# Designed miniproteins, single chains, continued (3): the designs that were tried, part 97

Each design is a single chain, and the fold is of that chain. pLDDT is the mean over its residues in the fold that is shown.

## One batch from the design tools (miniprotein)

Design m11357
Fold by ESMFold2-Fast:
Order: C-alpha cells, then structure tokens, then sequence
Structure m11357 (fold): chain A 67 residues (1-67)
C-alpha cells in the first residue's frame, strides 16, 4: 500500500508534535521504498501545517536534505 503525500504529512506532523524524532519517520519511509522526492514533499507539507515555528523549521530542513 502506497500512502499519499497528505497521509504521510499528517503522520509526520503527529510524530513531531508528540515529541518524537521525525527523522526516524523519513528513514522508515525510505526503507519501505518511498522515493526521497515524495518523502521530502510530505515533510514540506507537514512544515506548512505546523503551528509550532521550531517544528516547522526542523521539518523544512529535513525536506531540503531529502530533496
């Protein structure tokens, strides 16, 4: 089953807001066969949805590293 960018973004945001490392989510998705481009897009979308500036900055940085 291939998750949509929106579904991945919602999961990333939930993980980050819970205080867990969103980088672990990126690694798990890459290991599952998702493209770096799709994972980066999901991280970018999650950053846009975040109301916490610190979380948004971290997610944007990870998106740039993956793209």
Amino acid sequence: MELSVEEIADFILRVAEAGHDPRAVAQALLDAGYSPEKVAEAFRLAAEKSTNPQIAEELRRLADELA
Scores: mean pLDDT 82

Design m11358
Fold by ESMFold2-Fast:
Structure m11358 (fold): chain A 91 residues (1-91)
Amino acid sequence: SVEEELEELLRRAEELEKRFRELKENLEETSLEELEELKEEVEELIRELSRLEREHWRELTPEQRRELVFAEARLTLMLLGLSLELEEKKA
């Protein structure tokens, strides 16, 4: 169901957020490859959430819509953070 798909994507978002926090606590030891892999996973999840929003918005409850939009916002902020960390490590 759309509800089950949203719940799965939200669980994946929480896992990526946790992984990002752990990487930020150990930035000196984190490789460029690890940051690039996390960035790719975040970008893919944003695309999946955006697709669900575009195709199924009207089927979601107001609470689910808020959870979806806030997850997209948090992942977008994480993507910006990852991009900055990648630029610093490449310097």
Scores: mean pLDDT 86

Design m11359
Fold by ESMFold2-Fast:
Structure m11359 (fold): chain A 87 residues (1-87)
Amino acid sequence: KAAEAVVEYLKSKIKSKVIGGKIFTSLDDVSALKEAFPEVEITKLDIVKDGKRLVYFDLKLEDGEYSVMLRVDPETGEIEVLEEHIL
């Protein structure tokens, strides 16, 4: 599932900095994200383009706001990443 690939990506990026923050995501299934990050509130946004899921995440971390855009192939789980970290 696309959500599982995104969970693994997010764990690598935010594991050490998420403390009572919020994760905003545009996924059809957010259950895996809630299970992986029980200390954060997840808000769902949805966007689709060109048959692939274009996914936008806004993360509220202790030291700032982190914005990530992913392009996910729902059939293969392949991820193309563009991200920004905003203080």
Scores: mean pLDDT 53

Design m11360
Fold by ESMFold2-Fast:
Structure m11360 (fold): chain A 80 residues (1-80)
Amino acid sequence: MKDEEELIKKAVEKLNASKGDEKTIREVLQEISDYILEKYKPKSLEEAQKRFDEFVEKILAGIKDPETKELLEKVYKEMK
């Protein structure tokens, strides 16, 4: 739980600092995916997707720049 909160905080800080850089968004989403696979070891694609959706929702809530939010949501939707 603490590690999850720290990962989300770092992701939000990195995205706010990058001002919507697509490369940074893709790197953050990949880090979250890797964390879910390693830490939770989901039993199904449905479980993995649900956890990924929860992380993305928490990150979106922390983003200050509207353009960054839109780009993150677009990239996230393309990865589904």
Scores: mean pLDDT 78

Design m11361
Fold by ESMFold2-Fast:
Structure m11361 (fold): chain A 77 residues (1-77)
Amino acid sequence: GELEELLKEAEELLKEAKELLGVDSEATRYAQRAKSLLEALIKGDPVVLKVAEAEGETLETAKEYLKKARELLEKAK
């Protein structure tokens, strides 16, 4: 489904960002946030979802994090 496809994209972006820009890069942070949020949405993790809801983070937020990670990676290539 859409969530699983986005999670796969987040995992690929996270790996690439770590390899090209390092673990503490902004691209790595955005990819990691997207991955964590998508994993919580897929699992229905009540603790992580409660935190995400409190911070206003939604599926659209995860998509924006992926977009930012992608843009930062393309700029670095």
Scores: mean pLDDT 79

Design m11362
Fold by ESMFold2-Fast:
Structure m11362 (fold): chain A 65 residues (1-65)
Amino acid sequence: SEEKRKEGIELIEEYKKRGAIKSYEIEGNKVTLYIDKSDEMGRVAAAVLATLLKRLGLESEIVEV
C-alpha cells in the first residue's frame, strides 16, 4: 500500500541519517541499499533494515561500495 511504502521510505531515510547506509535507489517495490564495504556495523544495520522493509512489502538488495 502507499502508506506502507511511505513508512518504508521514512525508515530508509532515518537509517541514512544515522550513517548506516550511504545512499539508496527505489524502483517499484525494489530498494537498493548502498553501504560502505569497510563498515561492519553498517552492514548489520542494513540487514536489519532489509528485514523490516520486507514486512512493509519492499524487497531489498544490499550493495557494498
Scores: mean pLDDT 84

Design m11363
Fold by ESMFold2-Fast:
Structure m11363 (fold): chain A 55 residues (1-55)
Amino acid sequence: HMEEVTVTVSAPTQEEADAKADAIRAELEAQGYELVDRVTTKVGDTYKTTLTFRK
């Protein structure tokens, strides 16, 4: 659909980034959003996970 939301989370470990991403996913899925993309990148000592949702 036309509504897309992108959320980026960052954490010092991949496990923490994944936990934050999973929490946001649960919240947005409860609002009717569907996860369409998930990308994790390490930048220096930080892991960044970007989630794209649509509804």
Scores: mean pLDDT 84

Design m11364
Fold by ESMFold2-Fast:
Structure m11364 (fold): chain A 71 residues (1-71)
Amino acid sequence: HMLEQKARELVEKLKSKDPEEQFKAAIELLDMARESQDPSLLPAVQEAENIILNSKDKKVREKIKEYLEKR
C-alpha cells in the first residue's frame, strides 16, 4: 500500500526536532489524507496532530490549526 508507506515516512519526519521539517511533514500527511480519504491514514493523522500540538514552536502549531480549520 503506497499511501501507507508514504504516511509512515511522513510520521518519521514528524519526530524531527526541526520545526520546519515537522510542519512540512504534517502538511503533506494532511493533504494526502484529505485527497485519498483513506481511513487507514487516520491513525497517522491523529499522531501528527498530537505531535504538532505538543510542539515547542507555537507558530508551527498555529499554522497547522489554521490549515485543519480550512476544509
Scores: mean pLDDT 70

Design m11365
Fold by ESMFold2-Fast:
Structure m11365 (fold): chain A 76 residues (1-76)
Amino acid sequence: DAALEEQLRRAGEEGLSLEDLPPEVRALIQELEELMQRAKDTLSAEEIKKLGKEYLEKAKGKSPLEVLELLIETLK
């Protein structure tokens, strides 16, 4: 959905506000950043690109929280 994607893009551009996000989501974002750093160290550029494509396909129609959880599970 273009409207949902637009809202997610705008949230990313302005930075996610702590006021709009539950504390649990902030903790997941921190865990995601740590996993992304590990992925960059352990995966090739081709593997990272493939992982990104798989993540985007699975993220379709999911809430932002479920999208974060999916990415964390994918990187574990």
Scores: mean pLDDT 63

Design m11366
Fold by ESMFold2-Fast:
Structure m11366 (fold): chain A 79 residues (1-79)
Amino acid sequence: MLSDILQSIDDARRRALDLVRQGRLDDAQRTALDAARDAMRRARDAYQRGDLTQDQLDQVRDQANRAVRDVSREVRRRM
């Protein structure tokens, strides 16, 4: 479960960076933001069920924030 959520963030980050390379900047930002939102929803649901610890929830949040930040930084470099 945790590994699946973290992997989904990494996969979305890679897809978003590919979109940046293609010049699809709006699609890249939307992809990163949608993935971060989905990952946080899944992580919170798992935390409420007792399937994740607070530290694991924090790990998902930090990784989601990093992915969005990395994509936003690359988008700004292309502007």
Scores: mean pLDDT 86

Design m11367
Fold by ESMFold2-Fast:
Structure m11367 (fold): chain A 88 residues (1-88)
Amino acid sequence: MDEKILEEFREEALKYYEENPDLPREERIEKVREMTLELARAMGWEVREEREGGVTVLTLRTPDGFVATARFDEEWRLLGSEYEGPVP
């Protein structure tokens, strides 16, 4: 269930970015970040934010052990995402 919610959120965030190209970059970055943190808080997910040489890495962990890792560039454009379910 949470994997589907994460995928839907990812699609919505990317769509927001594509549909609002005329917004200042700082506002787009802040909005995507806000949406990500708001979703995590609403769902009770643990959020970890790390920086690796200009790339922002967000790790989201659900209470059921599902982990999603997303990498963003300096403009918070999604570079890649990985999802890992609970280890059997």
Scores: mean pLDDT 67

Design m11368
Fold by ESMFold2-Fast:
Structure m11368 (fold): chain A 97 residues (1-97)
Amino acid sequence: MDPKLAVDMNRAAGEVAREFLEENPEVREKAEKSSSPVSDSYGSYAMSAAIAAGQQDEAPELAEDVRLAMNVILVGPPEQVMELQNRMNEAIDKTFK
C-alpha cells in the first residue's frame, strides 16, 4: 500500500471524526477523558503514517483525532458509534475512488 494513500485515508477519517465531535460535544468530553490502549495504538499508527509520508507537522493533530474517534467507538452510544463509523468509512472510500 502507498504510504501517501494511508495518510490520505487517516486524514479523511480524522477530519470526519473532528466534525462529528464538534456536532456532539458531550461525546467529545467522554472520549477525551477515556483512556484505552486500543485508541492509543490507532493514534500512534496515524502519527507514524503521517511522518512516513513526510507530513510531520500535521501528525500530532491527526493522531489525536483518530485516538478520539476510536474512544467514541469504544464508549459511545451504539447509534452514534454507527454514524461515526459510517461517515469515516465513506470518507475513506472516497480516497480510493
Scores: mean pLDDT 73

Design m11369
Fold by ESMFold2-Fast:
Structure m11369 (fold): chain A 69 residues (1-69)
Amino acid sequence: SMEEAEKALEEAKEALKKGDLEKAKQGYMRAAYLYVRAGNKEKAIEVLKEAQKALPDDEDIKGLLRLVS
């Protein structure tokens, strides 16, 4: 649902603020997945771009951006 996607994004941002990059990555990827499932592809792309700024060398985030773009 949209609410689950928003919660996952909030959790990702909080993890990033705390320096927990692994948890942030998991949260961003989950949020993007949930936004795609909710039919909001544009928001999923925004989430993945935000994740890429935080984790610029992460190949999983790059791969997901390629898949959904």
Scores: mean pLDDT 86

Design m11370
Fold by ESMFold2-Fast:
Structure m11370 (fold): chain A 66 residues (1-66)
Amino acid sequence: EEEKLKQEKIDFYKKRSEMYEKGAETARAEAEKNKDDPLKARFYRGHAEGNEAMAEIYKEEIEKLK
């Protein structure tokens, strides 16, 4: 049961990390599409960087649970 709860938490963090990585990729693509609009481009780049940082945090938490 303890092992199962630990695995469920790892799986949850993996899904979160993957979602943030995909969010970063989407935000990078949106920044490129909007490169002629500096405000929109900067907004999407900021979102990409934030998503990249969150993905890394979840990966670090997974390592702590191993």
Scores: mean pLDDT 84

Design m11371
Fold by ESMFold2-Fast:
Structure m11371 (fold): chain A 92 residues (1-92)
Amino acid sequence: MTLEEADVEIFRRHFPEIAPLLTPEQRALVTGLLVMDASLEELRRILEQHPELTPEQIEAVVEAYKSLTKEQRDEFADELIRRRTELRERVA
């Protein structure tokens, strides 16, 4: 399993309502923003740079992101970091 495949699986598990709204590339961007605890304004700015996203899709992602608690964000970040560390150690 690649790091990219693991990231996609973890994202789908934690955010099943958002995952189908985003491409793998857009999902990677949102994952980075979640790990960095980015603001709603930063998330919206990034998503608005993607002309393939409809205003409705952007609002759905922003609303779902806004509904996440700090605990849910921390759990996602912790699982992502743990999985990436495990995969990195297996390649060494």
Scores: mean pLDDT 70

Design m11372
Fold by ESMFold2-Fast:
Structure m11372 (fold): chain A 65 residues (1-65)
Amino acid sequence: SMAEALASIRLTFDNILEVAKLPQETKDALRQEFNAKLSAAKTLKEAREILQAFVREIVALEKAA
């Protein structure tokens, strides 16, 4: 179902975020923004694209740190 797919996407994001070498404040901000954007997603394709964009942002922030 869409709800199960979204729950899986949220879990995947949380797992990536928790192991990321970033300050807790940055992680909290990213989680809030991710959840807001994911809640606005109307399709599973949009939800996956949001996940991909945030994973790239996490990698970029780790390189900057």
Scores: mean pLDDT 87

Design m11373
Fold by ESMFold2-Fast:
Structure m11373 (fold): chain A 80 residues (1-80)
Amino acid sequence: EKEEAEKLMAEAAGKAGELAGKSYEEGPVYFDEAREAIRELTRKAIETAPKYAAEIEKRGEQMLAQLDEAKAAIEAKLAA
C-alpha cells in the first residue's frame, strides 16, 4: 500500500516534468494539465495510503509550488 502510493507520487512527478517540458517548448498551455495530474495522483495516493496522507499531501504541495515557479519563469521569459 505504501509502495503503491509512492509509485503514484513518482508517476505524478514524471508526468508533471514531461508536461512542464512541453510548456517550455510550446508555450505555457500544458501547466494546467500538469497541475491537474499532480492533484489527481496525489488524491489517489492519499486514498491508497491514508496513514501517510500528511506526507503525501506535503509532497504534492511541493510539486505544485515547483510547477508554479516554472510557469512564472516561462511567463517572465516570454514577457521580456
Scores: mean pLDDT 76

Design m11374
Fold by ESMFold2-Fast:
Structure m11374 (fold): chain A 69 residues (1-69)
Amino acid sequence: GEEEAALLEKAAELAKKLAEEWAERLLKYYPDGEVEITEEDGRVYTATVKTEKVTLTKTFDASLFLPFL
């Protein structure tokens, strides 16, 4: 219903924010890191921090946050 659509939108906003915050936190330890955030279906956000020595990635699925909203 309409309420479920609103919750999904809020969960997606939270997932994106958490992906951005995770990447920003890692940049404090990897200042030369390159940040890439990709989006799938407006629901899944994957943050990747690439450096010369390591590549770190984490996926945030909005569906996993629905029970907590």
Scores: mean pLDDT 80

Design m11375
Fold by ESMFold2-Fast:
Structure m11375 (fold): chain A 62 residues (1-62)
Amino acid sequence: MNTVSAEVRDAVRYGGEDQRKAAELAARAAPGADFRGHDELADAIINGKPEEARRLAEELAA
């Protein structure tokens, strides 16, 4: 289970489909990773950019 900031949690909870999809793809790309402190990944999720969030999470998992 991935650890995320409060802003990311709020974007997933109250945002649209793109925010939820971005968080889902990031979680699948880096299972169990701590996403806190990774501003680019947080911004990608908050702004509903699923492909960017997936790419950034893959970079963290490497």
Scores: mean pLDDT 78

Design m11376
Fold by ESMFold2-Fast:
Structure m11376 (fold): chain A 71 residues (1-71)
Amino acid sequence: SLLEEARELLRRYRRGEVTMAQVEEFLKSLPKELIEKAKERLKAIPNSDKSVPEAVKLVAAIYEILSEEEG
């Protein structure tokens, strides 16, 4: 499932085991609607952690959206 793929990607990022190219490939595999929702969620947060790349923040937002829809 996309939820499990997002979870694993975030776990691997935390361990330094993922490249930005792999993060971008995951994002490209997703439906456009899901990317749009994730972007809107990120815009609603006034101060995001500047140490985390924007692409990784999108994966985290996608994980949260999917967790809410399946919960």
Scores: mean pLDDT 77

Design m11377
Fold by ESMFold2-Fast:
Structure m11377 (fold): chain A 90 residues (1-90)
Amino acid sequence: MEETEKSREKYVELLIEVLEEYYEEKGDERAKELAELLRRAVEAEKAERDEEVAELAERLEELFKELPEEVKKRMEEAIRKAVAEEAAKR
């Protein structure tokens, strides 16, 4: 079960990287804010603060809906690549 947590952490780190790269390219503050919220959500989950995780999840969903399709596609591609690599390692 610890492996599932490590995989999730890696996926979140990949999403943060994609969002930070998008912010550097386009200057979209929403991408930067989403990256910060994702970092906070990971920390809250590790600390078992379920209430804080739920609050952050709502904010993440709301902000994600406002993101440009371009960054959403980049995030989907990053996750797809990571999942494919993990499946290949078995």
Scores: mean pLDDT 75

Design m11378
Fold by ESMFold2-Fast:
Structure m11378 (fold): chain A 68 residues (1-68)
Amino acid sequence: MPETTVYKLDDDTVKIKSTAKIKIKLPDGSVLEGYELTLKSEELTGAKIFIDGKEVSWEELLLNLKNA
C-alpha cells in the first residue's frame, strides 16, 4: 500500500492523506477523490475506500494513524 496517514480530528471527523490518489465511494453515491480527504467517520462505515486502485478497509486505515 502507498504510504498513507490517518488523522483523527475529532470523534466524528477523520483526515486521510496518501502519496497515491485516494478514491472514496460514499453510501449516498457521492465520490471523493484526492491525495488528502476529510470526511465523517459515519460515512466511512458504509464507504468503499481505494488507494492507488486497491480497496482498503477502514480498520486497516486506522492502523496507519500517526501522532501529530
Scores: mean pLDDT 74

Design m11379
Fold by ESMFold2-Fast:
Structure m11379 (fold): chain A 104 residues (1-104)
Amino acid sequence: MSFDKATLEKLREQALKAGDEETAAALDEIIANSKSEAELAKAYVEMAKAKLLKEAKSEEERKAIEEAAEKRLLIIKWKEKNKEPLSKALDEEEAKKAIEEAKK
């Protein structure tokens, strides 16, 4: 499921209930400034990534957080664009590579 405004508002209320005013304030700013569900989801992932990296205690943990955030952002971009621009670009480059390998 995509993040929507209601989901982010619920997360904000949970953050306030937990005493996490920093996360609640960041979510308020994201909700106020974002124009689409995909934009809200991207902003939320970036905020969550920054928070988790601040709390991370090892290089391995930081790398895992960054990889998870990148994968999530890629999924959101594909959903926003109906996967078409990225999928078509990858398929075209793969086709060109196969043609070049066949000529050798």
Scores: mean pLDDT 62

Design m11380
Fold by ESMFold2-Fast:
Parts: C-alpha cells; sequence; structure tokens
Structure m11380 (fold): chain A 65 residues (1-65)
C-alpha cells in the first residue's frame, strides 16, 4: 500500500543522505524515522515494509564491497 511505499522511499532517502556513515548508524536513523509509519500499519503491512527495507540495506551493503 501507499504507506509501505512511503516507508521504503524514506529508508532509501536516509540511506542516500547518510551513505558516508556506517551501516549500523544508517539502520538506527532509518528505524527512528520509519517507526511512526510502521506503527500506523497493520502487523502484516509492517512486516512487508520491514522485509523490503532489510533487502534494501543488504543490496546497499553488497554495492559498497
Amino acid sequence: GAKIDEAVDLAKKILNENSNLSIETIKEEIEKEILPILKSLSDDEALEASDKIVDLLADYKSSKS
């Protein structure tokens, strides 16, 4: 849904703006910013958004090596 896409897009923005920081710091910033969006979703939608963000971070880590 639109809120899942919003959470993923926000995660991408944080990742791009903080690409000079460690992956752990980027994860912390993403969690802080997206948590209010995730809390507004159903459990199933929050899980889907979280899975997509995990995949995004894994892809980013691979692209840096």
Scores: mean pLDDT 79

Design m11381
Fold by ESMFold2-Fast:
Order: structure tokens, then C-alpha cells, then sequence
Structure m11381 (fold): chain A 74 residues (1-74)
């Protein structure tokens, strides 16, 4: 099962892709990362976190940044 550190690494990789590959603004990427870190600290299951992270990636790729950020909120 993925541990907390593994989830943080996955979040960091996605945040990097949003910034570097999808051209997302630093402010939006920072909000996404902060929300994701809070979600991990809240004790969300690894399975649920990775599911939300995957949906956030699809939303960001479609240009729906508000939805991508929302997937990282509780």
C-alpha cells in the first residue's frame, strides 16, 4: 500500500507536470499542492487520494483548473 511519503511524491510529480507540461500558473499549482498536502495530512485513504489525483490531472489537461483544485479539497 502507498504510504504518506509515496502520496507526497505523486502530488509533487503532478504539480510539476501542471507547471511544466500544461502551462499552469505558479499560483494555481501552489494552491493545488497546498490542498493536496492538507488532504494527505487529513488521513484520506491512499486509494481515494490517488483516485482524486487522477481526476485532477484529467481536469487540468482539459483546462478546467477550478475542478482540478476542487478534487484536492475535502
Amino acid sequence: MPDDDTLRKALTLVARRMREEYGVDDSVVDEFRKNGLKLIKSGVSPEEFLRRLGQAVRAARAGDLDTAIEYMRR
Scores: mean pLDDT 81

Design m11382
Fold by ESMFold2-Fast:
Structure m11382 (fold): chain A 84 residues (1-84)
Amino acid sequence: MEEKKAKEIAEEMAKLRLEVIKIAKEFKKKGITDEEKLEEALKPIRERLEELRKRAEKIPKELLQKAGKEESEKIKKETEELQE
């Protein structure tokens, strides 16, 4: 069942990555260049990513890489649209 755990971690990491891009784009759109405010907004996401990375340490790297690639491919279109 390590494959299921790898997929769940990869899915959550992918969602958090999209959230980072959305927050950065929103700040840019509002003209907010204050690094401190951006860091404060990203702090909960960074903490969640670290938690996921600690859980990932117990899962085989091959399974994490495969799941991560699959989830990245699923969100690629949304990520590209957000970066433009």
Scores: mean pLDDT 76

Design m11383
Fold by ESMFold2-Fast:
Structure m11383 (fold): chain A 60 residues (1-60)
Amino acid sequence: PQDELARWLLELVRETRERVEATGQPVDELRVHPVTGERLRARGYVDENGNVVAEVDVLS
């Protein structure tokens, strides 16, 4: 879909994944959508096989 929120969710997943992959450190970030004001929590970590796990939750 061309949902602005859905696009932003995918972008945050990508950003979280890239950040975790670059640092190897867990991420837990709150983001506010610039248009809708929707709050999202992006979480990520690297598992023991070096795979990045990234999740984004809508907080509303």
Scores: mean pLDDT 76

Design m11384
Fold by ESMFold2-Fast:
Structure m11384 (fold): chain A 66 residues (1-66)
Amino acid sequence: MEEANKAYKEGKFDEAIKLYEEQAPADLARGDLRALGNLYIVYRKKGDEEKAEEVLAQMQAAEAAR
């Protein structure tokens, strides 16, 4: 997670997205939405509204499954 956060802070959005996507499945399996939340933020920063909405839907589905 920390490497993805560092990439985001350095403006390396594509690298940050890749790292968050790699971590999201494992985090989600534990009920941890941090990687998905960060993916949503990065996609919004890039203007990728379609992908941001996909990530938001995944987060909402995960919360509903609690």
Scores: mean pLDDT 78

Design m11385
Fold by ESMFold2-Fast:
Structure m11385 (fold): chain A 56 residues (1-56)
Amino acid sequence: GKTLQELLVATGVLNAAQADRVVRSADAAGVPQASLAAVLRNAGLLTADQEAALAA
């Protein structure tokens, strides 16, 4: 599947540099990408299909 960074850019939520910073900040804070993806989906920033694509 696509990385969370690629999905954030593809959805237009963030540009490539902003998506990189968000993902790296979450990793530094010990937040798994799956948990970050779930938070973004609950905030309406990712679709259920995009969250599922990250798990694949």
Scores: mean pLDDT 70

Design m11386
Fold by ESMFold2-Fast:
Structure m11386 (fold): chain A 67 residues (1-67)
Amino acid sequence: SAKSEIERIRKAIDEQRRRLAALQAQLDALQSDPAAPEADIAKVRDEIDATIAAITEQMRKLRELEA
């Protein structure tokens, strides 16, 4: 049902938001460490971008279901 799908999407958004916060904290820590490998910084940035895209898509789907 639409209600069950809305509940699943909301949980997915909440999980992705928690993941985004953790990734941003990790990026801040890496950028504060002059010994941090550039590859690790790039990987976390890619994961942040992917997580933002996932949140945006889930929010779009949620809006459609609530319309």
Scores: mean pLDDT 87

Design m11387
Fold by ESMFold2-Fast:
Structure m11387 (fold): chain A 100 residues (1-100)
Amino acid sequence: MAAEKLKRLDEIAERLANGEISLEEAQEEVVRLIEELGASEEILEAARGGLRGLKAALMALRGLLLGELTEEEAAELVRALREDPTAAALEARFAARFSL
């Protein structure tokens, strides 16, 4: 169950990074995954909040799927990433998290 969702998440992140999928298409796939997982409203709002919010949501969901983050820790990560004004820092963290 988790392995299938993790693969879907990694594929979305890679396609988004390579420009193979639009922001809107990536958001639809991520929102569906959030709903399937019953993830928090905070992560759902981030996914709908544009490219930066979507990348924050993707990183939080990956931590949840790997059992590395609790729901509370995932929500805190999303808040921290959304508060950081530095796009370069977010991009570096996203690339590292998804082995890009």
Scores: mean pLDDT 77

Design m11388
Fold by ESMFold2-Fast:
Structure m11388 (fold): chain A 72 residues (1-72)
Amino acid sequence: KKLEEAKRALEEGNYEEAKRLAEEASKSKDPLVSRTARLVAEAARAVEEGKITTEQAVEAIERYLKRLEEAL
C-alpha cells in the first residue's frame, strides 16, 4: 500500500514524499516489506541525485513490488 503510494509520488516528481513513504514502510516488522521499502527509497534517492531517470526508477520499483507480491 505505502510502497505503491511511494511509486506514484516518484512518478509525479515528488521525490521527498516518495522517500518519506518508503522510509515509513521500511519500519514494517515484515522483513520482506522492510527490505523492499529500502530498495524503493534507494531508487528515489538515485533519481534525486541524477544517477538514473524517473522512468528507470519506476521500472525498478515495479520489479521490486512484483517480487514482494510473489513472496507473500
Scores: mean pLDDT 78

Design m11389
Fold by ESMFold2-Fast:
Structure m11389 (fold): chain A 102 residues (1-102)
Amino acid sequence: TEGGSLFVSMVARQIALAAREAGDPEVAEAVYNAAIKASKIPDSTKALEFIIDELAETVARLYGPEAGERFRQAMRDALRTGGVDGFIAAAKAELERLVAER
């Protein structure tokens, strides 16, 4: 089975690339796994929200529960206000911040 819709897979790929560039390959793997599961969700906004929740759980495990909740909030806000471009930019900024704090 091929993973995700083309749109959701493309967004997930950009976030996974940002995670790897920031130095967090575990978050990158979580993005790919979430995208495969999200491929079953026909609504692209709901699919992206599912990816946010899966990533926030991964961030919480690696960086602590406060970091995970902050990531979830930032990503949900970015998706509502900036669309896909804002979502990708927020993911890059938050992942770079998390790696820099450790």
Scores: mean pLDDT 75

Design m11390
Fold by ESMFold2-Fast:
Structure m11390 (fold): chain A 108 residues (1-108)
Amino acid sequence: MAPVVLQAEELVEGSLEEAARRGEERGIAMLRERLGLSDIREVGRSVLPSDDPRVLRVMVTYSATAANGVPVRAFLLVEAEEVAPGVARVRVGVAVVDASLTAGAPAL
């Protein structure tokens, strides 16, 4: 199955952690509302190393079911960057791939 990728960006007032949380909420909303995923469960989380203390990157992995009943794996990448004191730019990327590597068929 070809991966589906969606992106969003916004400015958030608050800390990098608050901005990252807003990005996660937006990412989950995109998985549910725009990609039609159900049974979304967090299966992994990683804070990615950054040499810049003004940048926080979080990757979250989800198991989910596509609208056609196919099990999928979803990846959420949130990047929060402090652009001014108390203001962060949040970039959210989501990617969805088939969770079945041995029986992967194109979803219709």
Scores: mean pLDDT 77

Design m11391
Fold by ESMFold2-Fast:
Structure m11391 (fold): chain A 85 residues (1-85)
Amino acid sequence: SSQQEAAVAYLKRRLDRVAELTKGMSDENAVGLVKMLMDMIKNEIKSLQLSDEQVKELIEHAREVAKGMSPSVQAVVEKFIAEIE
């Protein structure tokens, strides 16, 4: 539906914002913030009736966003991915 398509676009923008918010942070502070924000995004995804294809699109976008982040933050993103698969 157009509402689900809009939700996917919104969630992609939120994932982009997570990367932006962690710039200049220490790894410890970035991990804490990303865990909190990813938990919020996960709860939003679970409340939506997204298709498997839409969830896969969000997973691929999350991995792309994580490529520029530290290994410790990438591990948090991979845990988030495992929890929404």
Scores: mean pLDDT 85

Design m11392
Fold by ESMFold2-Fast:
Structure m11392 (fold): chain A 93 residues (1-93)
Amino acid sequence: MEKVEEATDVMILTAALARLGHRELANKAFAVAKKLLDELSPEEQAEVNKRTNALAPEVIADPAGVAQRAAERLTKSSDPEVRKLGEEALAAL
């Protein structure tokens, strides 16, 4: 998965989980998001922010559907921590 796409999926998953009341899992997702963002260039970080903002209305309208779709994509990641986050999110939904 592209690094920008993966970071964006973790960011929208974090927001969706928080809206669904999965506080502990949302905090865990946020920690993973921070780690991924710290590995990106400033230009890539700006692109993640742009994509996350564009997807915010969908997260508000359908947090469960957004969380499920993002988590499913994250289970395909080459990063073991990202895959585990996706698997844990799917188990909680």
Scores: mean pLDDT 88

